Designed miniproteins, single chains. Designs and how they scored, part 113

Each design is a single chain, and the fold is of that chain. pLDDT is the mean over its residues in the fold that is shown.

## One batch from the design tools (miniprotein)

Design m3921
Fold by ESMFold2-Fast:
Structure m3921 (fold): chain A 70 residues (1-70)
Amino acid sequence: LSEKDQQLAVFMQQISDELQRLRDQGASVEEIKSYIEKLVNEEIKKFNDPEIQEQLKSFERATVRNLERR
C-alpha cells in the first residue's frame, strides 16, 4: 500500500470512530452529516491529488447515504 493509501485508511478509521462517539452522545443524523462533510473537506485540502480527492468524496457520499437510509 502507498503512504497515501495508509493515510486515507487512517482517516476513514478516525471518521468511523467519531461516528460511533457522536451516536453514543445522541447526535442527530443531520449533525453527524455536517461533521463528516467538514472533516472530508478539510482532508481534501491537504492533498494535491485528484484521485485521493475523489476517494474522499466517494467515502463521504457512501457514509452520508448509509446515515440517511434509516
Scores: mean pLDDT 76

Design m3922
Fold by ESMFold2-Fast:
Structure m3922 (fold): chain A 66 residues (1-66)
Amino acid sequence: STPEQEAQAVQQLLKTADELVAQGASPDEIREALRKEAKRLSKELGVDEDHAMAMADRIAAHAAKR
């Protein structure tokens, strides 16, 4: 994966996290949704799946604290 593809994946995951937080989703729902999104983005953008999942977990943990 390129830094540009990774940045695109992060932006999409952040957008999804913000939407879920605005809807009052639980921490577990945010984590599950972002992990599913990360798997999809890894296939579409050619980002390493383990790296995409690590990004999703970090974003979900941050979102859940809000």
Scores: mean pLDDT 81

Design m3923
Fold by ESMFold2-Fast:
Structure m3923 (fold): chain A 96 residues (1-96)
Amino acid sequence: NEAEAALVAGDLEEAIRLASEAGARGDAQALEILAAAYNHAGDYERAIEALERATELAGEPSFFTYLVLAAAYKGAGDYEKAKEALDKGFELVKKG
């Protein structure tokens, strides 16, 4: 999507704008991209908030949700929560 393309291009402001707009319309994937953009910007708290909203909209976290969450916790210095998020992500892969 356009938000993901902006993120890949390194345009964090555009990625945040596009992903926030799509997320407001109920796009859970856009909220995951928003969280990834916040991680790149160093705004780990907002990244975690975006992932919580993505999980609420989707009904359950995806493997990508846990990867981005782990990156946010690691960036914030919470290595134990980062490991827990990775372990939960891999549990989803084992089940499917």
Scores: mean pLDDT 82

Design m3924
Fold by ESMFold2-Fast:
Structure m3924 (fold): chain A 72 residues (1-72)
Amino acid sequence: MIDEAIEAIEAGDYEKAIELLKRQQAEAKERNASPVTIALIDTAIEKVKEGDGEGAIRAARKAQAQLAAEQA
């Protein structure tokens, strides 16, 4: 899901990127992911809305890393 969102950002499809990030945020909340992970996904959505594709990708990648760390 996050990789698909990054691909959408790189393609300039910000509407699709926001949709995918919102779905990932809902899944993270359902899994009781940390507030940090949820905040990183929210930051990625906000950056997409602002047209900051680079910032959105950075936040999305940080969210992926945090999700992986929380499963250790």
Scores: mean pLDDT 81

Design m3925
Fold by ESMFold2-Fast:
Structure m3925 (fold): chain A 95 residues (1-95)
Amino acid sequence: TEKEEIHQLVKKGLEKLKDKNTPKDKVILIASLISYLLEEVKVPNADELAQELRNILVERFGDTSYFEPVKNKLEVLKKTKTTDEVVSELEELLS
């Protein structure tokens, strides 16, 4: 059940990233939180969802320039946050 709830949260986050009204600074934060959950929780179809995330970033920014900022923020999250804290932060951003 918890993995299914996180899977739905990731999907909701990807929809928020597709919304052109989402500020670009928030896109990096949301993308890094999604990437954390895809790597640490191992939700169903994680590799496919990670590919969708990369495709959304290319559509939003016109190139791969935002891949490294997202990766850098992800590495900070892995060192400073628990899974529960990442879930809570993403839920707050999507409310």
Scores: mean pLDDT 83

Design m3926
Fold by ESMFold2-Fast:
Structure m3926 (fold): chain A 84 residues (1-84)
Amino acid sequence: SSLDELLAELERLREEIERAETLEEVLAVMDRAIQLLKEKNAPQGMIDLMEIVREEAKTLSAREARTLALATLDLIMRELRKMK
């Protein structure tokens, strides 16, 4: 299903965030996650949440941004799984 494909792609992006060493790398993966959510027509609230978190992450260290990005992505994936 489209939802299963979205979840698989988000899980891969989550693994990329875990491996990201710089703030620039974390932000780049977050930008890809936002684009993916938009392309798959995810709920607007999830897209808005990722955009807000991405903006906040710009002011953080790489480690803090990674932690915040992972927590946000985990929340989004949990909510998407409930839609099955």
Scores: mean pLDDT 89

Design m3927
Fold by ESMFold2-Fast:
Structure m3927 (fold): chain A 84 residues (1-84)
Amino acid sequence: EPPDPNASLEELLEKLFKIADKDGKKVSLEELLAALRKLFPNYPYMEELEAMLREVHELADKDGDGVVSGEEFLEAFWELIEKR
């Protein structure tokens, strides 16, 4: 089922990061996308959600190493949403 855009976006990202961050460290874009697919296997707007996660991860990955922390990811997510 689609997430609630106001209340559940932060919870969605927190759950995605928890599923992707199996080592309790930093998470790659591929791990986040895999976690999204596990969390919402029947989500009809998956392409749009994946595009959003990719953009957020790119903003959070300021070092260009391809991995980000949950805190960095959430900060970048709110920055992206604020622009809207």
Scores: mean pLDDT 70

Design m3928
Fold by ESMFold2-Fast:
Structure m3928 (fold): chain A 75 residues (1-75)
Amino acid sequence: SEAFESELGQRALELGREALRKLLEQGKVGEGVGYLLRTIGLVWHADLLLKQGKFEEAREALEEAVRAAEEGIER
């Protein structure tokens, strides 16, 4: 999977896992799972866009995945 193996995709997933970890430690289970699932969904969407040759849209989805994960860490 190109998007999940990309530098940006791997960064998004690592940040999403960190957001989940921090929010779980705070007892915010639903919020933590929500940020991780949103991040995974955006990386998966980017993978589908890459398979369609939509490289710029895929990059935008990966950048949004990173932003979603970063938002979860900041909460």
Scores: mean pLDDT 85

Design m3929
Fold by ESMFold2-Fast:
Structure m3929 (fold): chain A 68 residues (1-68)
Amino acid sequence: SAAEEKQKELNAKFKEIVERYEAGEISEEEAAELAKKEVLRITGDEAWAELMGKLMRHEMRELREKKE
């Protein structure tokens, strides 16, 4: 389905954003904003954008704790 395909595409974008954050190319705030922007650009769905924002925050938090 289109929704499933978009979910996989967004997961790939999330992974790319996480890798950029780990490489020090972007801040945690920039990573979260990029994730929201990708969701809005790809889906236009605010509810889905909120879900993806929470997922990105979770990933960033876990990475931050391990780097500390």
Scores: mean pLDDT 76

Design m3930
Fold by ESMFold2-Fast:
Structure m3930 (fold): chain A 83 residues (1-83)
Amino acid sequence: AEEVLARFRALAEGAVRKLREAGVSEELVERVRELYEEALRALEVYLDPSASEEERREALARLEEIDAELARLGAEAAAEIAA
C-alpha cells in the first residue's frame, strides 16, 4: 500500500513538472496539483486495511470524480499549449 502511494506521488509530481515545463498557466497547474493531493487522500483511505467497505466505496467514488476532473483540466492544459 505504501509503495503504491509513493509511486502515485512520484507520478503526480512528474505530471505537475511536465505541465510547468510546457508553459501551462500556474493557476491551472495549481488546480491539477490540488486534485492529485485529494486523490492521494482518497487512495490512502481506499488502501487502508482498517477502512470499512462503505469508506472504500466512498473513496473509490471520489477517485472516479477526481479522474474525470483531471481529464477536463488536461484538455484545458492541451488547449493552452496549442494556443
Scores: mean pLDDT 83

Design m3931
Fold by ESMFold2-Fast:
Structure m3931 (fold): chain A 69 residues (1-69)
Amino acid sequence: ALQEQAEFIQSLAGLTGLSISTVSFYLNGKTQLKAEPKARLVSFVTKFPEALDRIRELNPVLAQQLEQA
């Protein structure tokens, strides 16, 4: 649901140090994944593999990019 997506975006932003808008744009495929935010997301999902499953539900392309990094 949209509310569940918003809650996940807020949590992910807080835990990675990225802005809510940056996380939202990446999860919605509205911007190209840049090296610095990619590194932060890769570090996060390496420590919390369950977060990668949630990202895959919202944006499977982004999840693949993070898995292959």
Scores: mean pLDDT 76

Design m3932
Fold by ESMFold2-Fast:
Structure m3932 (fold): chain A 96 residues (1-96)
Amino acid sequence: SENEKLAKELEEIKRAIEERKPRTGRELAEVLQEVLPEAETEYEGRKFSPLSLFVFSLAAEAAGADGSTAFDVKISDEQLEALLARLEKIIATLKS
């Protein structure tokens, strides 16, 4: 099902973030592009899958960053934990 596919892709993203612990928006974008390399959507000179862009936007929103400044924002340990917790809730919702 579509929900099962999305949940699996989000689980792969969550695992990669937990393993690599990106410290900046730029590092997060690199992790997302490696996990989902089929990139259809361009944002500020980088290509993302729609799901990768969604995850990136969640991190940017939490940091109060927009546009190209989202790539230069620092990700604290607390912000990273909050992002991972939010992804887990989305995954749980897709599986319910």
Scores: mean pLDDT 79

Design m3933
Fold by ESMFold2-Fast:
Structure m3933 (fold): chain A 77 residues (1-77)
Amino acid sequence: DREREERRRRAMEEASKVPEVREHMQRAAEAEMRGDYFTAARHYEEAARVAEEKGMLEGAEALREESRRYRELGLQQ
Protein backbone atom coordinates (compact mmCIF):
# COMPACT_ATOMS: atom_id res chain seq x y z
CA ASP A 1 0.00 0.00 0.00
CA ARG A 2 1.38 3.38 -1.05
CA GLU A 3 -0.13 5.08 2.01
CA ARG A 4 1.62 2.69 4.39
CA GLU A 5 4.93 3.09 2.54
CA GLU A 6 4.54 6.91 2.53
CA ARG A 7 3.79 6.88 6.27
CA ARG A 8 6.88 4.73 6.86
CA ARG A 9 9.02 7.11 4.77
CA ARG A 10 7.71 10.13 6.71
CA ALA A 11 8.48 8.41 10.03
CA MET A 12 12.05 7.63 8.92
CA GLU A 13 12.48 11.18 7.57
CA GLU A 14 11.37 12.60 10.95
CA ALA A 15 13.76 10.25 12.80
CA SER A 16 16.63 11.30 10.48
CA LYS A 17 16.40 14.83 11.93
CA VAL A 18 18.26 13.36 14.94
CA PRO A 19 21.97 13.40 13.96
CA GLU A 20 22.72 10.05 15.66
CA VAL A 21 19.86 8.36 13.73
CA ARG A 22 20.95 10.01 10.46
CA GLU A 23 24.53 8.77 10.93
CA HIS A 24 23.39 5.13 11.26
CA MET A 25 21.01 5.54 8.29
CA GLN A 26 23.89 6.91 6.19
CA ARG A 27 26.07 3.91 7.09
CA ALA A 28 23.18 1.59 6.18
CA ALA A 29 22.83 3.31 2.77
CA GLU A 30 26.58 2.94 2.13
CA ALA A 31 26.36 -0.80 2.94
CA GLU A 32 23.31 -1.13 0.63
CA MET A 33 25.27 0.43 -2.25
CA ARG A 34 27.98 -2.24 -1.98
CA GLY A 35 25.45 -5.10 -1.59
CA ASP A 36 26.35 -5.74 2.07
CA TYR A 37 22.78 -6.37 3.19
CA PHE A 38 23.60 -7.82 6.64
CA THR A 39 25.67 -4.72 7.49
CA ALA A 40 22.86 -2.48 6.19
CA ALA A 41 20.36 -4.36 8.42
CA ARG A 42 22.63 -3.91 11.45
CA HIS A 43 22.93 -0.15 10.90
CA TYR A 44 19.13 0.19 10.49
CA GLU A 45 18.70 -1.70 13.78
CA GLU A 46 21.17 0.69 15.46
CA ALA A 47 19.24 3.67 14.02
CA ALA A 48 15.99 2.17 15.37
CA ARG A 49 17.51 1.79 18.85
CA VAL A 50 18.54 5.47 18.93
CA ALA A 51 15.12 6.59 17.63
CA GLU A 52 13.41 4.52 20.35
CA GLU A 53 15.64 6.10 23.04
CA LYS A 54 14.49 9.52 21.76
CA GLY A 55 10.82 8.48 22.01
CA MET A 56 10.36 8.36 18.21
CA LEU A 57 8.40 5.11 18.26
CA GLU A 58 6.99 5.29 14.70
CA GLY A 59 10.47 6.02 13.32
CA ALA A 60 11.97 3.17 15.34
CA GLU A 61 9.36 0.72 13.99
CA ALA A 62 9.92 1.90 10.39
CA LEU A 63 13.70 1.48 10.81
CA ARG A 64 13.23 -2.04 12.27
CA GLU A 65 11.11 -2.90 9.21
CA GLU A 66 14.01 -1.78 6.97
CA SER A 67 16.42 -3.89 9.08
CA ARG A 68 14.19 -6.97 8.62
CA ARG A 69 13.94 -6.38 4.84
CA TYR A 70 17.73 -6.19 4.44
CA ARG A 71 18.30 -9.27 6.62
CA GLU A 72 15.94 -11.18 4.27
CA LEU A 73 17.86 -9.90 1.22
CA GLY A 74 21.14 -11.04 2.81
CA LEU A 75 19.75 -14.54 3.39
CA GLN A 76 18.87 -14.77 -0.34
CA GLN A 77 22.49 -14.18 -1.43
Scores: mean pLDDT 86

Design m3934
Fold by ESMFold2-Fast:
Structure m3934 (fold): chain A 95 residues (1-95)
Amino acid sequence: EREERLIREAEEELRERTRKAGRTLEVLEAEKAADEEAYRKGLLAYRLIRARVELGMPSTEAVAEVERLYEAGASNRELAERVEELEREIRERRE
């Protein structure tokens, strides 16, 4: 099993995604073809980071939160629920 390595690779990819605004969607679509599970986890963590930054958290702290969640063994469902809550908060502030 290589789950620890996949998690670390996903975390590095998330840091790159927060820096590569123009290429983010192309990178995510390419990963989807290669590894659907890693793609979903990476997408959720990227969305979590973006939502946190939109709500005023520095990107480094948002990445650290994702790292903490991964260390705690968070599932894609748990990440999705957290993202949904943060994105709802953003929607409420915009409306």
Scores: mean pLDDT 71

Design m3935
Fold by ESMFold2-Fast:
Structure m3935 (fold): chain A 65 residues (1-65)
Amino acid sequence: TITPAEHREAGEYAYQLAGRVGAEEKDPEAAFARVLEELRRRFPESVEWLTPRLRAYVYALVGAP
């Protein structure tokens, strides 16, 4: 079971990573895929919880879906 603290830590990591990846990758689908791959490696149990919010954030940062 994911604790609220672990979920928050995964979220902060994911948003920071999205900012970094979005600066390098200008294709929103490729940027989102890269962020999900890294998130899955470090916080596999939090991926499902973050995916909808993270997708919206990355596409807003890099480009509309």
Scores: mean pLDDT 77

Design m3936
Fold by ESMFold2-Fast:
Structure m3936 (fold): chain A 72 residues (1-72)
Amino acid sequence: KKLEEAVKEARKRIDEADQGSLEEAYETYRKVAEELRKLLETLGPDSAQADIEALRVIEEAEKRAEEYKKKL
């Protein structure tokens, strides 16, 4: 399903970003959070599980981006 696939891809991007530079990680986290938020708003409620998982990934990405921004 579209949302589930997006969440899986987002988690992979986050894991890969942790292996890169601080700036690269910041940009990746910011972009992932923005893309998932737009997708969630566009699709509307699909299933409670998928929606909760997407929100969790968005929150994690936003927290990581904010953390990295403070270190830049």
Scores: mean pLDDT 74

Design m3937
Fold by ESMFold2-Fast:
Structure m3937 (fold): chain A 67 residues (1-67)
Amino acid sequence: SEQDEKVFEAYIEMLKSLGIELSEEEKEVLRKFIRGEKMSEEEIELLDRLLERAREALGSTSRLPRP
């Protein structure tokens, strides 16, 4: 649906702002997750690694304006 694509684009922009570049395979897995589609074990592992990278980026580098 258009709503799912908007959510997907918002995630891509957020991850880009954190310096995280997604492969086409990672993009496909993220789309499946947003749609609530059935995923393979390998796709779930890929998504978990992506979310862990995002969590670490958020936790290790809060972009406070440097004085």
Scores: mean pLDDT 76

Design m3938
Fold by ESMFold2-Fast:
Structure m3938 (fold): chain A 96 residues (1-96)
Amino acid sequence: AEEVKKLLDEAAANIKKAAAALGLSDDELQNIVNSLQYLADQSTKPSADRQLLIEALLRGSGVLKKLAQATPDAKDALLGAANNLEKAAELLQQSP
């Protein structure tokens, strides 16, 4: 539970590093951070749809990898965020 939250916090930090290169406004960045925090909170709840969370994290990772290809100045940060989302999904798959 805490490991997933930590990975999503690290993903948010990586996206913040990429924000200027992506042309994100403060409001757009905060919306992304809030979305990651929501997923982190859901990962700790026994009533959460675990499969839906895994799919959301893997979809997000795919989007970040595509953005990394299009944004060379933020490539390392975006790939870092993508890896954090993939690791979070793997942890959720291993914890039934």
Scores: mean pLDDT 80

Design m3939
Fold by ESMFold2-Fast:
Structure m3939 (fold): chain A 97 residues (1-97)
Amino acid sequence: DSARMRAAVRRLAEALRNGASREELRRLLRELFPDLSDASVEVGVEVALEALRAGESPEEAARHAVTFALIAQERGIRTQEERDRFIEAWRSARENR
């Protein structure tokens, strides 16, 4: 749902702009997308925090976080190893643009 996606990105961007902790981001992603696996939530959290550290805006970081959490869910990411591999692929793709 496009409207749901945009609303989720806005809420996550606001949390990131306000300096939300890893735990707060985890809770927010579970609230926004209750069907996400724990591994998919962790993908979203790590993508958001790393995107911010790489100099992306809160809005860009939130968009990437939501997008990659949903891709991880669709791909069926379940294990820590699968999660780490997926996050590494995202790091390679972004190239700190």
Scores: mean pLDDT 81

Design m3940
Fold by ESMFold2-Fast:
Structure m3940 (fold): chain A 87 residues (1-87)
Amino acid sequence: SMEEVLEKIREILEESGVPEEVREEVVKMARTMLETIAANPELSEAGRETLIRALLHEIGRYLLSKGVPEEKVKKALERIGEELRKF
């Protein structure tokens, strides 16, 4: 479910040492994308992957802008990407 994916994203970010306020903003970004996918069940696999890649780039830039170390951002994005693609 969407809530299971969002909770897993929250867990990944917490394990990466991301502060609560920053984690909640990332979860909101992910929720918006997942709601878009859920509202369009006929979305192509290519279209879905484009949305996921765009979100991961935005999350990455946001986390870096908040001072999260590059190594932690990279590892978190890899795990988040896997969770988003399972939805």
Scores: mean pLDDT 88

Design m3941
Fold by ESMFold2-Fast:
Structure m3941 (fold): chain A 59 residues (1-59)
Amino acid sequence: MEEDLNGVLFAFPAEKFGERHGLPIASALVTTEEVIFLDAEGKEVARVPKSELDDYLAS
């Protein structure tokens, strides 16, 4: 639902993460436990535990 996209959409380095991992990532939605990566259509492509987000961005 479009309401899900209004959680937290920001200029997150999701595009860099997507490029590095070959995923069609356009944005990210941050929850208390996880970061959900969304494609250009706003659909979930990948999910990363918040505790591992820093590692994923670094790797």
Scores: mean pLDDT 62

Design m3942
Fold by ESMFold2-Fast:
Structure m3942 (fold): chain A 100 residues (1-100)
Amino acid sequence: SAEEVAKQGIEALKKRYDELIKVAKENIKDPEERERYIQFIKDFYDFAVKRLKELVEKGKSVEEIQEEMDRFLKAADAMLEAIKNGESIEEVQEKFLEEL
């Protein structure tokens, strides 16, 4: 069902979110940049959860919900790689805020 797929997607996103916060805390040495990254990660997660819930409320198909979920999971994985590679918050924001 659409509701079940969205629920599973939100759970998967929460797992990615927790990993992103952990990796940001471990890899970003500058406190101010770390706080900006953590805020950006939180804003991304909140947006993704709100979007998936909206799709369920609007009666969107399982396929449409799964496509949105896959986009958010790919974005989360790309953020994780960027943090591990030492990319600045400014570079990540330019790349992802235009898409989210």
Scores: mean pLDDT 83

Design m3943
Fold by ESMFold2-Fast:
Structure m3943 (fold): chain A 83 residues (1-83)
Amino acid sequence: ALEKIERLKKEAEELLKEYLEELKKNPTEETIQQKLEDFTNFRQQALQELDNEIGGPSKEYQEFVKFLDDLLQKLEDEAEKIK
């Protein structure tokens, strides 16, 4: 579980970096929509994988949810600057 959380956190950080670079290079409505959808899909899949391993209201699960929400907020903030 812990190893999976660390892997998923690294994947999320790498995806955010990639998406922010893409938005900087191609600041279009289509790019914004696609990257927000891609990150939302990753979030859903990551949370489902983690729920299957450790379940419900565990501290690790809650911290991971907050981590993903923080990254999504950073992506949304940059997207709003481009709109």
Scores: mean pLDDT 79

Design m3944
Fold by ESMFold2-Fast:
Structure m3944 (fold): chain A 60 residues (1-60)
Amino acid sequence: SADQELVERILEALRFASEKMPKESFEEIVREVVAWAERHLPQELAEALRKEADRLLEEK
């Protein structure tokens, strides 16, 4: 679905951002992106995005 493709693109961008910025800045971006997703995406996709973004943050 278009929403799934969007989530994939967001995660790709977050992986790239994680390599380029300090953990504190990345935490702020993750918080903002997750908040956006929770407002605009189906709940299950927003939860999947949050889990993967949190994993990226933990591995940073």
Scores: mean pLDDT 84

Design m3945
Fold by ESMFold2-Fast:
Structure m3945 (fold): chain A 67 residues (1-67)
Amino acid sequence: SMQEIIEALKKALPEASDKPTSPETAMALVKAIDEGNTDEVYELAKKLNRQTIEELINSIELRKKKE
């Protein structure tokens, strides 16, 4: 579910990278989100920049409010 995806992203925040987000990793994360693959979302999110993860959480939460 989308809520589980949000929770996976939030769980990854403390382990997130300070390095710039790789476009390939970001695209893989978007695909994992679309597929509802919570485990993959968590593993990919740990490789993303913290700000990128926060932006994704906000984007998903805004989308949920429209549904």
Scores: mean pLDDT 78

Design m3946
Fold by ESMFold2-Fast:
Structure m3946 (fold): chain A 80 residues (1-80)
Amino acid sequence: SPVDEYMQQVEAATKETDPTKMALKLNAIAQQALDTLSPEQQRELIGRLEQLAAQLTDPAHKAAILSVADNMRDQLRQQE
């Protein structure tokens, strides 16, 4: 599924040890997802990001993923 492909990119980005570089990579992935996925697929991706964040041990990495998920949720709410 397209959502699974984006999640593979997200998981690869979490291997970045620099939280700032990881945040930039995650925001680029999120922007592509918002441009290409349906609203239903965007909701699925947001849920998977929140689940992934719960499994991470690094607080900075958790915060970066949750920030991206929150921004995607806000953009989804604004879609007409």
Scores: mean pLDDT 84

Design m3947
Fold by ESMFold2-Fast:
Parts: sequence; C-alpha cells; structure tokens
Structure m3947 (fold): chain A 67 residues (1-67)
Amino acid sequence: MNPADAAGGRAAGEAALAAGADERQANHSTTGGSIYASSGSESAYQSAVRSAGEKAANAGRDGAMAG
C-alpha cells in the first residue's frame, strides 16, 4: 500500500470518528481519502486531503444527526 494513500485515508477516517461517525462511515471516508491521495502529486494530495476532510465532517455530522 502506498504510504501517502494510507495517510490520506487514515486522516479522513479519524476525522469522521472524531466528529461522531460510526466505523462504517469512517471506513467509507478512509477509502475516499486513499483514492485521492494515490493521485500521485503533492498539490493533488493537498486538495484530496481537504476534500476527504470535508467528506469525513459531513459523514460525522449526518451520523450525529441521525439519532
């Protein structure tokens, strides 16, 4: 596994969990972050990290609001 790919995915998953998402939502966010991180460029990686963070935050918010 590409280390950058793993780092991006892990960051997205951790952000989702911190926002109150369950394990399934965190895994989904991790996958999204990994896909973008593997794009192979630093600028694309930074954009992907931000996108993954937003996706993780939305997943966590939706999970918390579901009740």
Scores: mean pLDDT 56

Design m3948
Fold by ESMFold2-Fast:
Structure m3948 (fold): chain A 60 residues (1-60)
Amino acid sequence: VSLSEEQKAQIINCLKKNLTPSMSEKEIVKLINDCLKKIGSDLSISDDTTIIQILELLNS
């Protein structure tokens, strides 16, 4: 699954607002899926590649 540049920006903004230092990897994955629903995506992330790409964007 490839995300548009606008969807990536919306997910990053959502994650920055909701991430806590104590979150586990499972909690981060849940937050990513919650943010996808918030931006109007009906697709849940089950693809490790998409998760990795989103996490890399957080470190940029």
Scores: mean pLDDT 68

Design m3949
Fold by ESMFold2-Fast:
Structure m3949 (fold): chain A 100 residues (1-100)
Amino acid sequence: MYVTAVVEKTADGKVKVTLTDSDPSANQTVTIEADTAEEAVEKIREYLKKNNAKILSVALGANADERAREVVELLKPIVEETKKKDDSVKSYFVGEAPPP
């Protein structure tokens, strides 16, 4: 599955990452909180591995700070890897017709 990530700062000064399934029918949203950017990325990697998920996009939320920006930068390589693999797959969804 593919997820989108939004990175924000909490009132307590922690990093908050909201992972939302890119399939609207799945109705899945997970919130990850961490004290450091590195801890946030580690928790995200573990979630992706456990759920066989990939990050399609990452964005800064309204309450973004320097730590939130650091998380976005650390996640960029993971998003780029996902995009490269998706571009190489001509049949991503069962029943999707190739473009004419």
Scores: mean pLDDT 71

Design m3950
Fold by ESMFold2-Fast:
Structure m3950 (fold): chain A 80 residues (1-80)
Amino acid sequence: MKIKLKLPTGEVIELDLEESEKVTPEELLEKVLSQITDERVKKALEKLKSRLTDEEKKEKYEAGYLVKILEEALKLLLSP
């Protein structure tokens, strides 16, 4: 089953990833960036990517876990 990422804009993005698949935060952010058309969301994702340490970029986590963290971070960055 493909992971779905819910954006604060109300859009849902389907990622070519299983929830149990292990990916780096950088790999996840690149996949999400390739699907995004909203410039505000792109800028928020770029800010999140810039905050990753070298260790965080290399460490693999379950994609479902990273997607939930990303959803919460985007809500905080894009809240009115």
Scores: mean pLDDT 78

Design m3951
Fold by ESMFold2-Fast:
Structure m3951 (fold): chain A 118 residues (1-118)
Amino acid sequence: SLEEVIENIEKYIDKLTARLTAQAVAELKAQGYSDEEIADSVKKINEFTEKIKEVVREALEQIAAGKDPDVVLQEFQEKILEIYKEINPKHPATKRAIEQLAAQAWLIVRFVAEEFAA
């Protein structure tokens, strides 16, 4: 069902976020950043994750409702770019984690869109 697909995608995004967050924290620690700066990085990654899950859910619900998959994909990409700009990550490690989350979310939504277009 759509509900099971969304739930499994959210679980996957959460697991990916945990791994990418751990990697970013390790890199920032190795570079000598403060605990406060590392905590800010983690907060930004978590904020991005919550917003990306919301936008993924919305995109999948719109595709299931019969909205044009190409239009949904374009709107999804635009929303992700807006979220990225709002969060405004500063450290390269934080940017990399967020960009990897965005790329995986895009691939998931695109895969579902292609399945519904066929």
Scores: mean pLDDT 89

Design m3952
Fold by ESMFold2-Fast:
Structure m3952 (fold): chain A 80 residues (1-80)
Amino acid sequence: SEEVKKLAEKLFEKLEEYYRAKQAGDNETVEKYREEILKIVTELEKLGVKASDIRKVFQAVNEGNLEEAKKIIEEAIKKL
């Protein structure tokens, strides 16, 4: 679905911004992007993305692996 693909691309963009803010130690900006990410996640779950795949994405981001996070998102939307 084009809608799922656009939401996944938006999620990845916000995850990159979140990661940059986290590396800079900007806790207020980290929380702002975290809230935006959670809203996108809720929309993706309504479209059939599994909560388990979303958890794997956040784990990869927390480990500093944005490349793995992107791969998980792309694989999750291919399952739909």
Scores: mean pLDDT 81

Design m3953
Fold by ESMFold2-Fast:
Structure m3953 (fold): chain A 62 residues (1-62)
Amino acid sequence: MAEARLAEYEALIDALMDGSLQRELERNRDLPQSVLDQIRERLDKDRDLAKEGARALVAKLE
């Protein structure tokens, strides 16, 4: 079912993005808070774009 596959892709994207955020914060912990906030905003935007791409891909495979 396309909806089930989309949910799996979105869950995977969330897990990967959450892991990436944690690793980026650990790697860049010596940087100013303003830079850390920019990293968070960038990853949040990348997450939204990835979910949009997953939705488009699932629709194409239907």
Scores: mean pLDDT 76

Design m3954
Fold by ESMFold2-Fast:
Structure m3954 (fold): chain A 70 residues (1-70)
Amino acid sequence: SAEELAARREIVAFLKEKYPSLVSAFPEERLLHDDTVLAALLRLLQDDEEFLAGLKTLSPAARAYAESLL
């Protein structure tokens, strides 16, 4: 849906800003449309307190979407 794509774009923008080396390994198309790839990147970071704090700065929709992939 358009709302899910907007949430994914926000999450990907956050990852590009804070973890550019991790997202540079993947085409943007894969990050925006492949839940397996996005979930794997989020799970890699899930024990990082700075990452979890950063998720709290996102919109409620983007935060809920990211939490659904964990």
Scores: mean pLDDT 81

Design m3955
Fold by ESMFold2-Fast:
Structure m3955 (fold): chain A 99 residues (1-99)
Amino acid sequence: SREEIRQLIRELAPELSDELRDFLVDLVEAIAPHAPGREFEIARRLVDLVLDSNIRTPEELLDLLRILGPEGLALLLTRDAPDPALREAIARALAEFLA
């Protein structure tokens, strides 16, 4: 699963640094228990956010998470395709990740 997620991210955005790619894999793994079977969808949403926001480092993504909070980042990740259950799962996982 981890290697399959990493490979998907590499295929979607080969220009991302190894550090940012590994951090995105860690975020998908943190969210996945709260949204079983949706790992690839979560990975795609995170890649889209990173590319759209021109985020290049894990630190920049963490700064965005701190500014928006878990609820705000979860809303941003589900903005284009609203999914209240996925939004709640992401917010919960990100709150735990920051603790």
Scores: mean pLDDT 85

